# Designs tried in a protein design run: designed miniproteins, single chains, continued (4). Part 14

Each design is a single chain, and the fold is of that chain. pLDDT is the mean over its residues in the fold that is shown.

## One batch from the design tools (miniprotein)

Design m12486
Fold by ESMFold2-Fast:
Structure m12486 (fold): chain A 70 residues (1-70)
Amino acid sequence: AYEELQKGLEYRKKGEDALAQGDLEKAASYFEKAVEYLRKARQTSADKEGVDALLERVEAELEAVKAQLA
């Protein structure tokens, strides 16, 4: 529900902060948690389109960070 959406947004922010600091491994970890919580939020959210848009964006951010680590 709302708590999962808030956790997803919190972890996304932490991932962005870690990425800005150059900590790619920490950024990837936080973005993975953000994706997990946003997927849970999608199941219970009335705004599935809004959650889907956030999820796609965070998944793209995670993919970009993982590409830099590889």
Scores: mean pLDDT 82

Design m12487
Fold by ESMFold2-Fast:
Structure m12487 (fold): chain A 85 residues (1-85)
Amino acid sequence: MPVDGQSAIDFAISVLQKELDAAVEAGLLTPEQVKEVQELIKKAEEHFKKYNELEKSDPEKAREHFRKASEYMSRAAQILLDARK
C-alpha cells in the first residue's frame, strides 16, 4: 500500500459523506437507506483504522482490513448511486 493511503481513504470517505448529505437534502433517500449508508461508512472507517494501525507491523492483516473497508465503501456508494439514477 502507498505511504499516503490514509489521505486517499479520508478523501473517499469525505466524498461519500458529502454525497450522502446532498442526497438527504434532495429527498432521494429513505430513512432506512440513510441509516444503512451511515452504518456502512462507520464500518469502513473502523476497518481503515485497523489498516492504518497494522500497515507497518502486519501488512497481510492490514490488506484484509482494507479489503473489508473497500467492500463497505462500495456498498455505501452503490446505494447513493442507485438513489441518483
Scores: mean pLDDT 79

Design m12488
Fold by ESMFold2-Fast:
Structure m12488 (fold): chain A 75 residues (1-75)
Amino acid sequence: SQEEIDVEVEIALLEIRLAVTKLAIKRHGPTKEDVEELKRILEEARALYERTGHPDAQRLADEVEKLLKEAEKAL
C-alpha cells in the first residue's frame, strides 16, 4: 500500500541521514552539529516506531541512541 511505501521511504531517508552523519564523525570526530543531528534522527526514528511498530525503525533508533551516547562523551 501507499502507506507502507511511505514508511519505507521515511526509514530510508533516516538511514541516509545517519550514514552521512556517521561519515562526518569518522572524518572529523563528533561536533555539536553532529550531536544535534543524531538527536533529530533519534526523535524521528522513535516517533516512526511508535506510529508504525516497524522493526527497522526500532533498530535505527537503538543504533542512533548508542552513537549519540558515544558522540556526547567525545565532545
Scores: mean pLDDT 88

Design m12489
Fold by ESMFold2-Fast:
Structure m12489 (fold): chain A 62 residues (1-62)
Amino acid sequence: SQDALLYELTRDLGLNAEQWAIVREATAGFSEEELRAWVARVREALRDTPDDQHAAALRSLA
């Protein structure tokens, strides 16, 4: 499923329930390639972002 792929691509980011809800909503209807491209951008943006800013960063990328 798309959720399984999204989880696999983001497992290393340790998303909580709030963050997971944001990414599910942002990526609804994405193709696999669109998901991979979006997750790559998110990973880059979150790499140096403090954990308490992750929800805000995810919303800005939605």
Scores: mean pLDDT 78

Design m12490
Fold by ESMFold2-Fast:
Structure m12490 (fold): chain A 90 residues (1-90)
Amino acid sequence: AEKAELIRRTIEVLKEFAEEAKKNGDTGLAKAVERGIEMLENALKQGREDYAVELARSILRSLLVYADKNPKISDELKERIRAELAELEA
C-alpha cells in the first residue's frame, strides 16, 4: 500500500537520524528515535497503516523542532525530515 511505502521511507530517515545522533554523542536521543522506529515497524506488521501514518507525523514533527535547535544535526538530514513530513501530510 502507498501508506506502507511512506512509512518505510520514514523509518529509513529515522535510522539515519539515530546514526547522526550517535556520532554526536547523543545516545539518549538515538535510543528515543530507535524506539520510534520499533513502534512504526510493529504498526506496519499489524496492518495499522493509519495509526503508523499518525505516529510517523508526530515523530517527524518532534524531531524537526529538536533538529532546528541543534546545530550538530546536518542541514541535509533536516531537509529530508521536512520532505517526508510533507509527503505524510499531503
Scores: mean pLDDT 84

Design m12491
Fold by ESMFold2-Fast:
Structure m12491 (fold): chain A 70 residues (1-70)
Amino acid sequence: SIEELIKKAKELIDYLKENWETLSDEEKAKLIYEVAKLLTEAFELQNGKASKELNEIMEEMVELQNELEE
């Protein structure tokens, strides 16, 4: 379900934020990729409509990607 995809994506973002200093760059990239996959699936199930919650998760994912590229 969309709700479970959103929940899992949020849990992965929270895990990334809590463990950012201890995760390797490879682990960070893999987890960010998993978030992107969950968001893509959720968008497909919503016929391409972005909910407020999906937009918020996407923004946090982008912020983490930018941190990793620095």
Scores: mean pLDDT 81

Design m12492
Fold by ESMFold2-Fast:
Structure m12492 (fold): chain A 67 residues (1-67)
Amino acid sequence: HMEEAVEKVRAFLESLPPGTTVTPEQIAERLGLDVRTVRFALARLVNEGKVVAKSEIGKPTTYSLAP
């Protein structure tokens, strides 16, 4: 279930030190999930205001728990 993946990604981000940023690929590797599933979960969490996406020129987008 996709809902299960969303909760796993949220719980993982909540377990990280405050201000820690991660890529979808890093989350997928650590949780054993497909990166496409992780990207969907992150999009849902960003839409819910729980996660913030940060982009930088020449670098992949990173994600962190919202303050």
Scores: mean pLDDT 80

Design m12493
Fold by ESMFold2-Fast:
Structure m12493 (fold): chain A 62 residues (1-62)
Amino acid sequence: SMKIAVAVKDQEGDGGTRLTLKKGDVVEILKELDDRVVVAQLLSDPSKKGLVHKDNLEIISG
């Protein structure tokens, strides 16, 4: 099953490693790197993936 989360606040990306998110964006969690950071992919645009802080996400399925 896909692990899905919603951005609960904006995250500024860096154009390289960190994913740019707007509040309400839906992402798939691809990998948990540690207890604070995940690799996530934007569901609306699978070409956009990167690091996301867990505090910026609420898990809605998984």
Scores: mean pLDDT 82

Design m12494
Fold by ESMFold2-Fast:
Structure m12494 (fold): chain A 80 residues (1-80)
Amino acid sequence: SEIEYLEKLLEKVDDYSKDELLETLEEIKKLAIKNGLELVAELVEKLIEYLKNNPDTPLEEIQEMLKTLIEMAIQELKAK
């Protein structure tokens, strides 16, 4: 289940490095596109672009942004 996958990701986000967080963002973008989560896909793409332009973004800020996007994806999937 995509929901179970995302819930497990939420538990791991605080343990991830920046590289692992960026890889996870790409995976969430693919999941969002596959499941028609247009808003989540757009926000993930914007975040990836932002992080490329702002490489000094603190780890904690990236973790919080990723958690918010995962929670949004879970909510949209549950609404279907």
Scores: mean pLDDT 86

Design m12495
Fold by ESMFold2-Fast:
Order: C-alpha cells, then structure tokens, then sequence
Structure m12495 (fold): chain A 99 residues (1-99)
C-alpha cells in the first residue's frame, strides 16, 4: 500500500488492522500480492481484488474514484470527510478515513 497518510497499526481478534487517511487529490495504490482482498465502501457494491491485481484510489471533487485495471472494474462514489472504507481479507483489514 502506498500513498496513505497517518498510518497506524493494531491487532483486533487475530486480524491486523492498518488505519490511515486519504485527502483530496491524494492517490493510494494497493496491490493484493498472492491473496484476494475485498474493497468495500458505503454507496457502492463490494469489489474483489484478485491475487496480483492493483486497486487505485483517488479522492477528487468530493468523490472517491476507484479502479482495478486487471478486472476492468472502475467506479466513483461521493464521499464526505470522516467517512471510512475498508480493503480486507481474513487476516488483514485496511481502514481508510476520508479527510
């Protein structure tokens, strides 16, 4: 994961939780490696990120723009400051807050 600000880590019930912030104009890139992850945000359907795929995220003009090029998936969802979204699997959860 690159581009995320104010990164902190903790463990909750055997799951590694990585928290951070994403601001207007910031771009975050997440690469799944050899595991599948799920991107979830209120206002959009869950998006699977298969092994080797990349999730690109950018906040622009009050929207979170997302894409998984390897899956030909892209979308945009309106966001507000303080809103959170997740990228997760069984062992890791990234909790990202819009600022």
Amino acid sequence: LSGLKNVTEREEAGVKVISGTLSEGDTVTFKAGDETYTFSINGAEDVDIPPGATLNLKVENGNLNYSVPESNISGSVPVVPGQTFNIENETERYVITIS
Scores: mean pLDDT 85

Design m12496
Fold by ESMFold2-Fast:
Structure m12496 (fold): chain A 84 residues (1-84)
Amino acid sequence: SEADRKKAEEYFEKGKELFKEEKYEEAIEEYDKAIELDPSLAEAHFNKGLVYEKLGYTGLAEGDLRKALELDPNNEEARKKLKE
């Protein structure tokens, strides 16, 4: 619904603030809430992947970056991070 999409965007923005504050686990929780309400929110998958990179969880980061690229094939940063 429109309301769920708007709420997903609010959780996504909260996740971005927490990521900027280096509160990585809390950022992941907020991105997960965004994804639960809007699984197609490519940016939430992308930013969650970036948080996993910061934590050194390479496999989890790759999974989230691939999902972001599936949802948004024009995400050049995700594409570059997945290429050797």
Scores: mean pLDDT 88

Design m12497
Fold by ESMFold2-Fast:
Structure m12497 (fold): chain A 60 residues (1-60)
Amino acid sequence: SADVRRIVLIFLEIREKTSDITVEEAIERAREIAREEGVPEEAIEEAARKIREMVERNGL
């Protein structure tokens, strides 16, 4: 979905711009930004699951 894609992109931008941030810290920041923008919790949790899967598979 568009919301899930946006949250993944926010996560990647945070990781790129913030050296030494952990994956979980970047996920939490992306989740907070998405909540502030009115994204449904279902989409936020789906995005978090996809991000963790991507990190496990690709070593992000």
Scores: mean pLDDT 82

Design m12498
Fold by ESMFold2-Fast:
Structure m12498 (fold): chain A 88 residues (1-88)
Amino acid sequence: SEEEEIIKDIEEALKKLEESKEKFLEKAKKAGVKAEEVEKIAKELKELWEKDKEKIEKLFSPDIVKKIEEYIEKVIKALEEIAKELKE
């Protein structure tokens, strides 16, 4: 089903996120990206999720919503951890 495919795609994205975090941090350090810039992106993503969560809950099943929330929360956490490491 489309629902099972969406859930599987999100689960695969979650697994890749942790591997991508280290590569992103290395590239961010080389590019001179400031911790404050990453913190701003994390905050904006959190605000966007809080604003649009109700709309997403109306469009998708509870199981898909739960997987989307897990993905967004892990992305935010990864960005916060990257920002912390950029501050050293």
Scores: mean pLDDT 80

Design m12499
Fold by ESMFold2-Fast:
Structure m12499 (fold): chain A 90 residues (1-90)
Amino acid sequence: MAEELVKKAEELLEQAEILGREAARNAAVSDETSEGLMEEMRKLAERAIELAKQVPEYYEEVKKRAKEILEKTERDIAETKAAMEAARAA
C-alpha cells in the first residue's frame, strides 16, 4: 500500500537522522565508530529513497530529505572532528 511505503520511508529517514547525530557525537570519541554509524545512516537513507520510488508523488520529497540528512551529518562530523583536534592541541 502506498501509505505503508510512505510511512516506512519516513521511519527510515527518522532513523537515519538519529544515527547521523550519533555519528557526529562519536566523531569526538572514535573515528571508527563514527564511520560505522555514517555507513548505517547512509544505507537507511538509500533504502528510504528506494521505497519512495514506488510512490512517484512522494519520491522527490524523500530524495531531497535524504540528501539533506546526509549533507548535514557530513558537516556535523567535520565540525565535531575540528573541535576535537583543537581540544587535543590544547
Scores: mean pLDDT 80

Design m12500
Fold by ESMFold2-Fast:
Formats: C-alpha cells, structure tokens, sequence
Structure m12500 (fold): chain A 110 residues (1-110)
C-alpha cells in the first residue's frame, strides 16, 4: 500500500504570493496521480491529472510537477478564490485503488 504525506497541513498566504504544496509518497507512484480542490459545501474539483496535465477550465496560475516519490502543486499570484482544501491522490497498482492525502487547507488573505 502507498502512504502519502502532504505538507503543510495548513498554509496562509497574501494575495499575489505563491503557495506551494508538497507531497512525499512511501514508494514510487508513477504518473497516475491527481490534484483536487474542495471548497466547503462543494464537491471536489479535479485540477490536475497525470502529474502535470491541467483539466479544461483550470486557471493557468495553477501548475503541478513531480516524479518518483516527490510531487508538488504551485499556485502563483494567489487569489482569495483559491482558498480551499487541496488533496493529492495516487493510484496504487497493488491494491487497484486510489489513495488520497489528508489535504492542505489554503487561506489567501487580502
């Protein structure tokens, strides 16, 4: 089974700053990895698939990269609307299931 550590647990930035969220997996997870955004009371929104591929309609300020055991999501020029909980998911080939992180709560202040 894959264990995912996402850091930090919570992050506060000011508008216009860059927010970076990091992930370490307990073993190599390959390219079947995703990033989700969830606002309170809303369904999770898929932002990124296959490490760095943006889903249609996702803001250009949001980028992702990574390989092996290390992955990151970067939100440049942060806006108040980016305030949400961000989750990483990796597909475990051994269990045939998606494993989700505990998430990062991002707060963007004016």
Amino acid sequence: SIKITQTPKSLTVKEGETATINVTASKPVGNKVRWYKQKPGEEPELLIKDVSEKVEGVDERITASGSGTNYSLTIKNAKVEDSATYYFAAYDEETKKWVYSDGTTLTVEK
Scores: mean pLDDT 89

Design m12502
Fold by ESMFold2-Fast:
Structure m12502 (fold): chain A 85 residues (1-85)
Amino acid sequence: VDEKEVNAALASMLLALGKILEEKGRYDEAARTYVQAAELFEKSGDYKGAAEAYRHAADVYRKMGRTEEAERWQKKADELEKKAK
């Protein structure tokens, strides 16, 4: 097991946790967890996974009415989707 494999596994677990927190209405925790998942996906080279996680974070920030943070993370997701192509 190398750092890249560990980062990918942790990112997947955090993405799943973020979805659970979002379902429970714990939006601040969900948003932070999604950002952490995205950062670990980026470190593992999984730009698709990172883009998905940042998009989830943006959606949660929108639900919270935090439009500046939502736009920031959406832009980050869009940039990473371009890297994945």
Scores: mean pLDDT 85

Design m12503
Fold by ESMFold2-Fast:
Structure m12503 (fold): chain A 70 residues (1-70)
Amino acid sequence: SMERERQRRIAEETARLTEERLRELGLDEAEVSIEDGVAVVDTSRLDDEGAQRAAEAHIEAYREVREREE
């Protein structure tokens, strides 16, 4: 119960932070969603450089959110 709610908060906050950072980077064509309780980024509309930057922003956001939930 509490662990499920923590997982949901991590996913929601990761999605929010990733969207914010992608917008700051001008990569707003990447769509952020929550699938099966995890935040995911669709980079299909980005080139290889944009996709790499989006992936890095997503990984960084996830790490920061997990650290805050400790």
Scores: mean pLDDT 83

Design m12504
Fold by ESMFold2-Fast:
Structure m12504 (fold): chain A 70 residues (1-70)
Amino acid sequence: ATAAAIAEKLAAEREALARETAELARRLGISAEEVEAALLARAARAEAAGHTAVAEALRALARAVREALA
């Protein structure tokens, strides 16, 4: 029960952060591609350092931001 509940809360927080990031990007005129590229570059560096969980979280955030900006 607890692991699934924590995962659901983290997913909700990621979605909220993605929406806030998308809104700021729209107001500042930053493209969806630029935001996605920045997050994916950070994920690639995390993966190269062996931080797979961090890389996965950054890729999930990049996808959520892209979807929010679409």
Scores: mean pLDDT 79

Design m12505
Fold by ESMFold2-Fast:
Structure m12505 (fold): chain A 60 residues (1-60)
Amino acid sequence: LFDLLLEEHGLNPFLASRTFGKARNLVLQGIRKASELSKKTGLSLPLAQKILDYFKRLGL
């Protein structure tokens, strides 16, 4: 998952970490749709879905 975030941000780990933190906060606020997460983070739709699936596996 983080490898895909690195690729989306041109291998910039600071931007990848910031985007991951933003996505986590949005999921904690109740975002459950990949399309909405994609719009709010600027991530591709498939990657937004993978992030949602990741947090769902963690019980979020």
Scores: mean pLDDT 74

Design m12506
Fold by ESMFold2-Fast:
Structure m12506 (fold): chain A 72 residues (1-72)
Amino acid sequence: MREEALELAEEVIEEAEKAGHLATAEALRQAMERIEDPEKLKEIAEKARRGIEAGAPDELVAHEIREEIERL
């Protein structure tokens, strides 16, 4: 559901900002605006969360999100 995907993305944005991953947070905001498929948005948000939890660099996680947006 779109509402569930948007809620997840907002939660991950908050987690990213608290972790200092500002580029990831901004990339997720762009994904929320541009990705209409709720399943794809959910997958991107979940992947971003896993990257943050695994200690991946902000630039790497943000780049992966932007690549997904570019494919639209």
Scores: mean pLDDT 82

Design m12507
Fold by ESMFold2-Fast:
Structure m12507 (fold): chain A 96 residues (1-96)
Amino acid sequence: MAEEALRAAEEALRAAEEAGSAAALAGARAALAGAEAARRAGNEEGGRRAAEAARGGAEAARKGAEEGDAAKGAGGAIAGIGGAIEAGLAAGERPL
């Protein structure tokens, strides 16, 4: 679940470092944050969807870094963040 997304994001980070792409690095870090948020949400359905989105984002960031396509990596990271936000809303979480 969320741990798989975290591992995929860590792989994306390493690939981005090897590629030397700052945008891919930012994407991989955003995917990590999304996966962590999904894990903290504790909402089974919301957390599952957020983890899936974060994993997809991490995979896109990794592939983008390997291909040198920073925009593709960034897009994947944004999708991961969106999933984490959705999980937070489903759990009724508010940063107040």
Scores: mean pLDDT 59

Design m12508
Fold by ESMFold2-Fast:
Structure m12508 (fold): chain A 77 residues (1-77)
Amino acid sequence: MIRGIRLTPEQADAFVEELLKADPNDASKIMAGALLAVASEDPEVRARIYRALAEKYRQSGDVETAERFEKKAEELE
């Protein structure tokens, strides 16, 4: 089967914190966050990354995409 990525709690915390501090228009960091969320095997980590992405898209004015990521996070909880 396709393998997912597993982050340690410390790695997950560090990544979410970095993503929340990132510029909302930093396409490379946003894309890395989306890829890591999809690849993560831990639904709690995935939900946290989706919530951080939703916050970034909301800060950039893309409310529709922000709401989509919030919905994805809710589906994992």
Scores: mean pLDDT 73

Design m12509
Fold by ESMFold2-Fast:
Structure m12509 (fold): chain A 112 residues (1-112)
Amino acid sequence: MEDEVLEAALGPLLRARDYAHRLVSEGKPLPDKPLVFEDEVETGDYKGKGRVEIDPDGNVRAELEYKGKKEFKVEAEYKDGELRITSSGDDKELADAAVALARGLYEAVKEA
């Protein structure tokens, strides 16, 4: 149950990163329409939500939210060559991991 909630928060970002890496490895450009990866699970006091959008121009938006025994929220935007990442909550270790994943996604998309 807790694992499913965390996977809902982080899964979209992981899937988006893996997709971008695959495009780079295959020498393929980004599609000519927006790509959206999203998931959301709420169970009792636990909530996990993740959404990643990759525009054809390589602009990226990512929002991750997790509420369990601890909470974190990460928002990342890559637009016009600038990367902005904001994190909050009391689960700093998971927030830092999510920030690292968001940076990895940005680097992968930049190569595609």
Scores: mean pLDDT 79

Design m12510
Fold by ESMFold2-Fast:
Structure m12510 (fold): chain A 60 residues (1-60)
Amino acid sequence: SDAELAALGEKYGLTVEQVRGALTLLQQGWSDEEVVQLLQREAGLSREEARELVAELKAL
């Protein structure tokens, strides 16, 4: 839901659109590692933060 994406955005210092973008890539069949690398490069997350966000998105 938008509320869950907003909460993740606040937790990781991302916009809702950045969080939604990551979820969309996972839904389109991108690997966890590809999304982690993208989040590190484009959103400035650490590897640990990016892996945690991907795990939380997959649990939705």
Scores: mean pLDDT 87

Design m12511
Fold by ESMFold2-Fast:
Structure m12511 (fold): chain A 63 residues (1-63)
Amino acid sequence: MRKIAAVATPEALEKAKKQAERLEKEHGAEVEIIEAPDVEEALKLAFELSQKHPDVGVAVVAE
């Protein structure tokens, strides 16, 4: 099963949620939203998620 993790900054949380719902409907994937305070931390979290779960698609959503 395909899983997508969307790491979003606080300003982009609402946009990330809307995009996640559309991705679930269009691709049938499970989308998890993770909040990060800064773009730098979002990128680090995305990198770690990709290392732990190679089957997980990771996206960063920032302002």
Scores: mean pLDDT 76

Design m12512
Fold by ESMFold2-Fast:
Structure m12512 (fold): chain A 71 residues (1-71)
Amino acid sequence: SFEELKKEAEELLKELEELAKKIPDPVIRMVALHSVKELREKLEKAKTEEEVKEIIKEIRRAIQSVRDVLA
């Protein structure tokens, strides 16, 4: 359902934010945290399950990017 997908996206955003906070470089950390804020705003404006699914894909890609920075 839309609500279930939105909850999943919210949980993934929390994971992304926690990973971003661990980035040692203050400039890269700030950019990553700004991306979290932009994704949250996008999620708040989402009106369909299709839009939420696309946002989930974007969040998962962002999580992978942060993990690559942390490696």
Scores: mean pLDDT 87

Design m12513
Fold by ESMFold2-Fast:
Structure m12513 (fold): chain A 60 residues (1-60)
Amino acid sequence: GELEEKLEKLADELVKLLIDKGVAKKYSKELEEIVELYVKQDYEKAIKLLEELIDKVKKE
């Protein structure tokens, strides 16, 4: 669906940023929370946390 496609696009952007900045372990707790929301199919909350985490990682 549309939310799943948006989530995949944001997840790809986040993974690229985490690799480029070398900070995947620093944000492991936030990543775990996003995965838990995805498993529960709460895509709207998962997307919000992805957008917030992307903004934080960009500032590294």
Scores: mean pLDDT 84

Design m12514
Fold by ESMFold2-Fast:
Structure m12514 (fold): chain A 90 residues (1-90)
Amino acid sequence: TVLVDESGTVAAGSTKTVKVTVEKGDKITLTVTSGSGTVTITEPNGLVYTSPAVAGTTAVDYTAPVDGTYTLTITAGSEPLSYTLKVTKG
């Protein structure tokens, strides 16, 4: 079951924050359709990982280790960054 299915664009040099509430085993996928930058996932427990975001790549392909609210911080580089975010039940 799809929980979240959204597309967005982050302006050049800007940051967008998206929060998703998930259960353990749910899958968070973020694909970059244009531009470049970084995506940071902050886990409910405060652990952080950062991935490069490059057009045509899946920057995030992440299975939730615990229940809770995950924060995705999407930062665009010198160009606007467009993405698709999908959250599916595990």
Scores: mean pLDDT 82

Design m12515
Fold by ESMFold2-Fast:
Structure m12515 (fold): chain A 102 residues (1-102)
Amino acid sequence: SAEEWKEAGNQAFKEEDYPAAIAAYSRAIELDPSFAEAYYNRGVAYELSGQLELAKEDYEKALELKPDFEEAADRLEFVNELLKTDPKISVEELRERVAARE
């Protein structure tokens, strides 16, 4: 099911295997294209992999599907600011800035 693939993606994400997480979330989205949480989770994995433009697209899709998705809105604002001010940010510095927001 889409939910089982999301859970597989969550497990890979927990292990910091972002490529495996992205693949699993992509399978969840294939099974349920309206799955806002799967788009959001894939966006976070893209963000932590330094793939900011792909993260932006997934957060925008999550908000299109669920307009009150506060976590997606917050992350989208952060990624939009990075793309304007520091579009060549290193993955190391990006992860430090993400950690500083928690």
Scores: mean pLDDT 87

Design m12516
Fold by ESMFold2-Fast:
Structure m12516 (fold): chain A 60 residues (1-60)
Amino acid sequence: VDELIKKVKEAQEKVIELLNKYNEAVEKKADQSKIEEIQKELDKATKEALELAEELEKAL
C-alpha cells in the first residue's frame, strides 16, 4: 500500500508541475505548439493520477 500511496503522490505532483508550466507558457506567450504539447502531457498525467487513485481506493 505504501508504494501505491507514493505513486499517487508523485502523479499528483506531476499534474501540479505541468499545470504551473502551462500557466507560465500562456503568460509568456509561448508558441502554440508548445502550449498544445503541455496540454497533452497534462491530460495524460491527470488520467494516470486518477487511475492510481482508484487503485489505492480499492486497496484500502
Scores: mean pLDDT 80

Design m12517
Fold by ESMFold2-Fast:
Structure m12517 (fold): chain A 65 residues (1-65)
Amino acid sequence: MEHLERGKKLLEEGKYDEAIEHFQKAIEEDPDNAEAHRALGIAYLKAGKEGEAVRWFKKAQELEA
């Protein structure tokens, strides 16, 4: 939870690369966390990495199914 919450805070601050690191850490601790996968997708999208964003959104959808 801590890494997911910190990542969200960093996204609000526009620190996308740092947010990506925290969301990746959240996924390492809970690989089934769909919210963390979606948040990572959002962080990549905001960083201008649309290809990466699509990949992580797809994984989030798979976890929610």
Scores: mean pLDDT 82

Design m12518
Fold by ESMFold2-Fast:
Structure m12518 (fold): chain A 54 residues (1-54)
Amino acid sequence: YEETIEQLKERKKQLEEQLREAEEKGDEKKAKELQEEIERIDKSIRLLEEQKKR
């Protein structure tokens, strides 16, 4: 699980950088899509972390 969690964290970081660029360019549609992807990854990380506790 740890390797998968780290991979998801790295992808989240990349998406956050892309979100910043999209916001600076005023690409609202892309910014919304990136926000949704970040939220899904964050939820996946939380679920995997909860599973590691047990």
Scores: mean pLDDT 80

Design m12519
Fold by ESMFold2-Fast:
Parts: C-alpha cells; sequence; structure tokens
Structure m12519 (fold): chain A 57 residues (1-57)
C-alpha cells in the first residue's frame, strides 16, 4: 500500500512536470491512470483517478 501511494505521487509529479513543459496535466494524468489500470496496479490507478476527479471538479 505505501509503495503504491509513493508510485502514484511520483506519477502525479511527472505529469505536472510534463504539463509545465507544454503538456496538458489532466490528459497526462488520465494516460498514467489508464496505464496503471492496464498493468493491474489497481491502487495506483484508483489514486490517479481520484486526483483526476479533484482536478475536473
Amino acid sequence: MLKDHQEANKLILEAREQGKKGGDFIELLEKKAEQARKEGNEVVADSLEAALLVERA
């Protein structure tokens, strides 16, 4: 659980860094959540999807 939360936080930070370089933070975060889901990492995917819900609100 802790390692998965750390990985989710790392992916969020990477998406924010790419967004600052001209990417869309929300789109990048969506792709990372989808990739985590495809890899079977449900905890990371759920954490990223929760962050997306906050950003879209």
Scores: mean pLDDT 75

Design m12520
Fold by ESMFold2-Fast:
Structure m12520 (fold): chain A 41 residues (1-41)
Amino acid sequence: SLKEKIKELNEKAQKSTGDVEEARKIMEEYKKLLEEARKKN
Protein backbone atom coordinates (compact mmCIF):
# COMPACT_ATOMS: atom_id res chain seq x y z
CA SER A 1 0.00 0.00 0.00
CA LEU A 2 0.99 3.66 -0.25
CA LYS A 3 1.50 3.95 3.50
CA GLU A 4 3.81 0.94 3.55
CA LYS A 5 5.93 2.36 0.73
CA ILE A 6 6.20 5.74 2.46
CA LYS A 7 7.21 4.06 5.71
CA GLU A 8 9.88 2.04 3.91
CA LEU A 9 11.27 5.15 2.21
CA ASN A 10 11.33 6.97 5.55
CA GLU A 11 13.40 4.17 7.09
CA LYS A 12 15.82 4.26 4.16
CA ALA A 13 16.13 8.04 4.49
CA GLN A 14 17.06 7.72 8.16
CA LYS A 15 19.76 5.15 7.34
CA SER A 16 21.14 7.24 4.46
CA THR A 17 21.92 10.40 6.42
CA GLY A 18 24.59 12.31 4.52
CA ASP A 19 24.60 9.94 1.54
CA VAL A 20 23.66 12.07 -1.47
CA GLU A 21 23.17 9.18 -3.91
CA GLU A 22 20.93 7.24 -1.52
CA ALA A 23 18.95 10.40 -0.79
CA ARG A 24 18.46 10.85 -4.53
CA LYS A 25 17.14 7.30 -4.94
CA ILE A 26 14.74 7.81 -2.06
CA MET A 27 13.56 11.08 -3.59
CA GLU A 28 12.90 9.32 -6.92
CA GLU A 29 10.80 6.66 -5.18
CA TYR A 30 8.90 9.37 -3.35
CA LYS A 31 8.21 11.22 -6.60
CA LYS A 32 6.81 8.03 -8.12
CA LEU A 33 4.42 7.66 -5.20
CA LEU A 34 3.34 11.30 -5.49
CA GLU A 35 2.74 10.95 -9.24
CA GLU A 36 0.65 7.84 -8.65
CA ALA A 37 -1.43 9.67 -6.03
CA ARG A 38 -1.75 12.68 -8.35
CA LYS A 39 -3.12 10.51 -11.17
CA LYS A 40 -5.86 9.21 -8.88
CA ASN A 41 -7.10 12.77 -8.39
Scores: mean pLDDT 72

Design m12521
Fold by ESMFold2-Fast:
Structure m12521 (fold): chain A 68 residues (1-68)
Amino acid sequence: SAVEELLAKAEASTDPRERRIYRLAAGIASLPDDFDLEKAARVAGNAHDLSEEETERILQLAKEARAA
């Protein structure tokens, strides 16, 4: 699945921030269909002290995984 591909990218990454981005994107993509993905990405970004660009990347990856 697209979620499993995100987790595989996290495992393959040696950069701790890249690993976190892929793991958070996979987690958000796995939320119930009625969940606000944009809100989930912002909450995760704030909790993990991620930049606005990193938070937007998480949201994009999660949306792409859910659409697949």
Scores: mean pLDDT 84

Design m12522
Fold by ESMFold2-Fast:
Structure m12522 (fold): chain A 88 residues (1-88)
Amino acid sequence: MEEEKRREEAEKVLKDAEAAMQSLLTGIRDAVARGDLEAARDYLNALRTVFEEAIRKAEELDPEVAEKARTLGQKYLDEAERILAEGA
């Protein structure tokens, strides 16, 4: 199997994870805005799961893309935690 194919699959994992994290971040913002901290916590836990799974899958395919996944996921986690801290 070509190394390029593994990198392409890893990039797809990253793209799908980013879309999922963006949706979950919107869910956190909406939940916090309406005072539903339980829902906001559930969305944050889901975002952490998406982040962890993306890293795991990317590491199996391409370690360099996995590093990008860690950077991207951490950015979304930091923003989510900031929204929760400011809204709680």
Scores: mean pLDDT 83

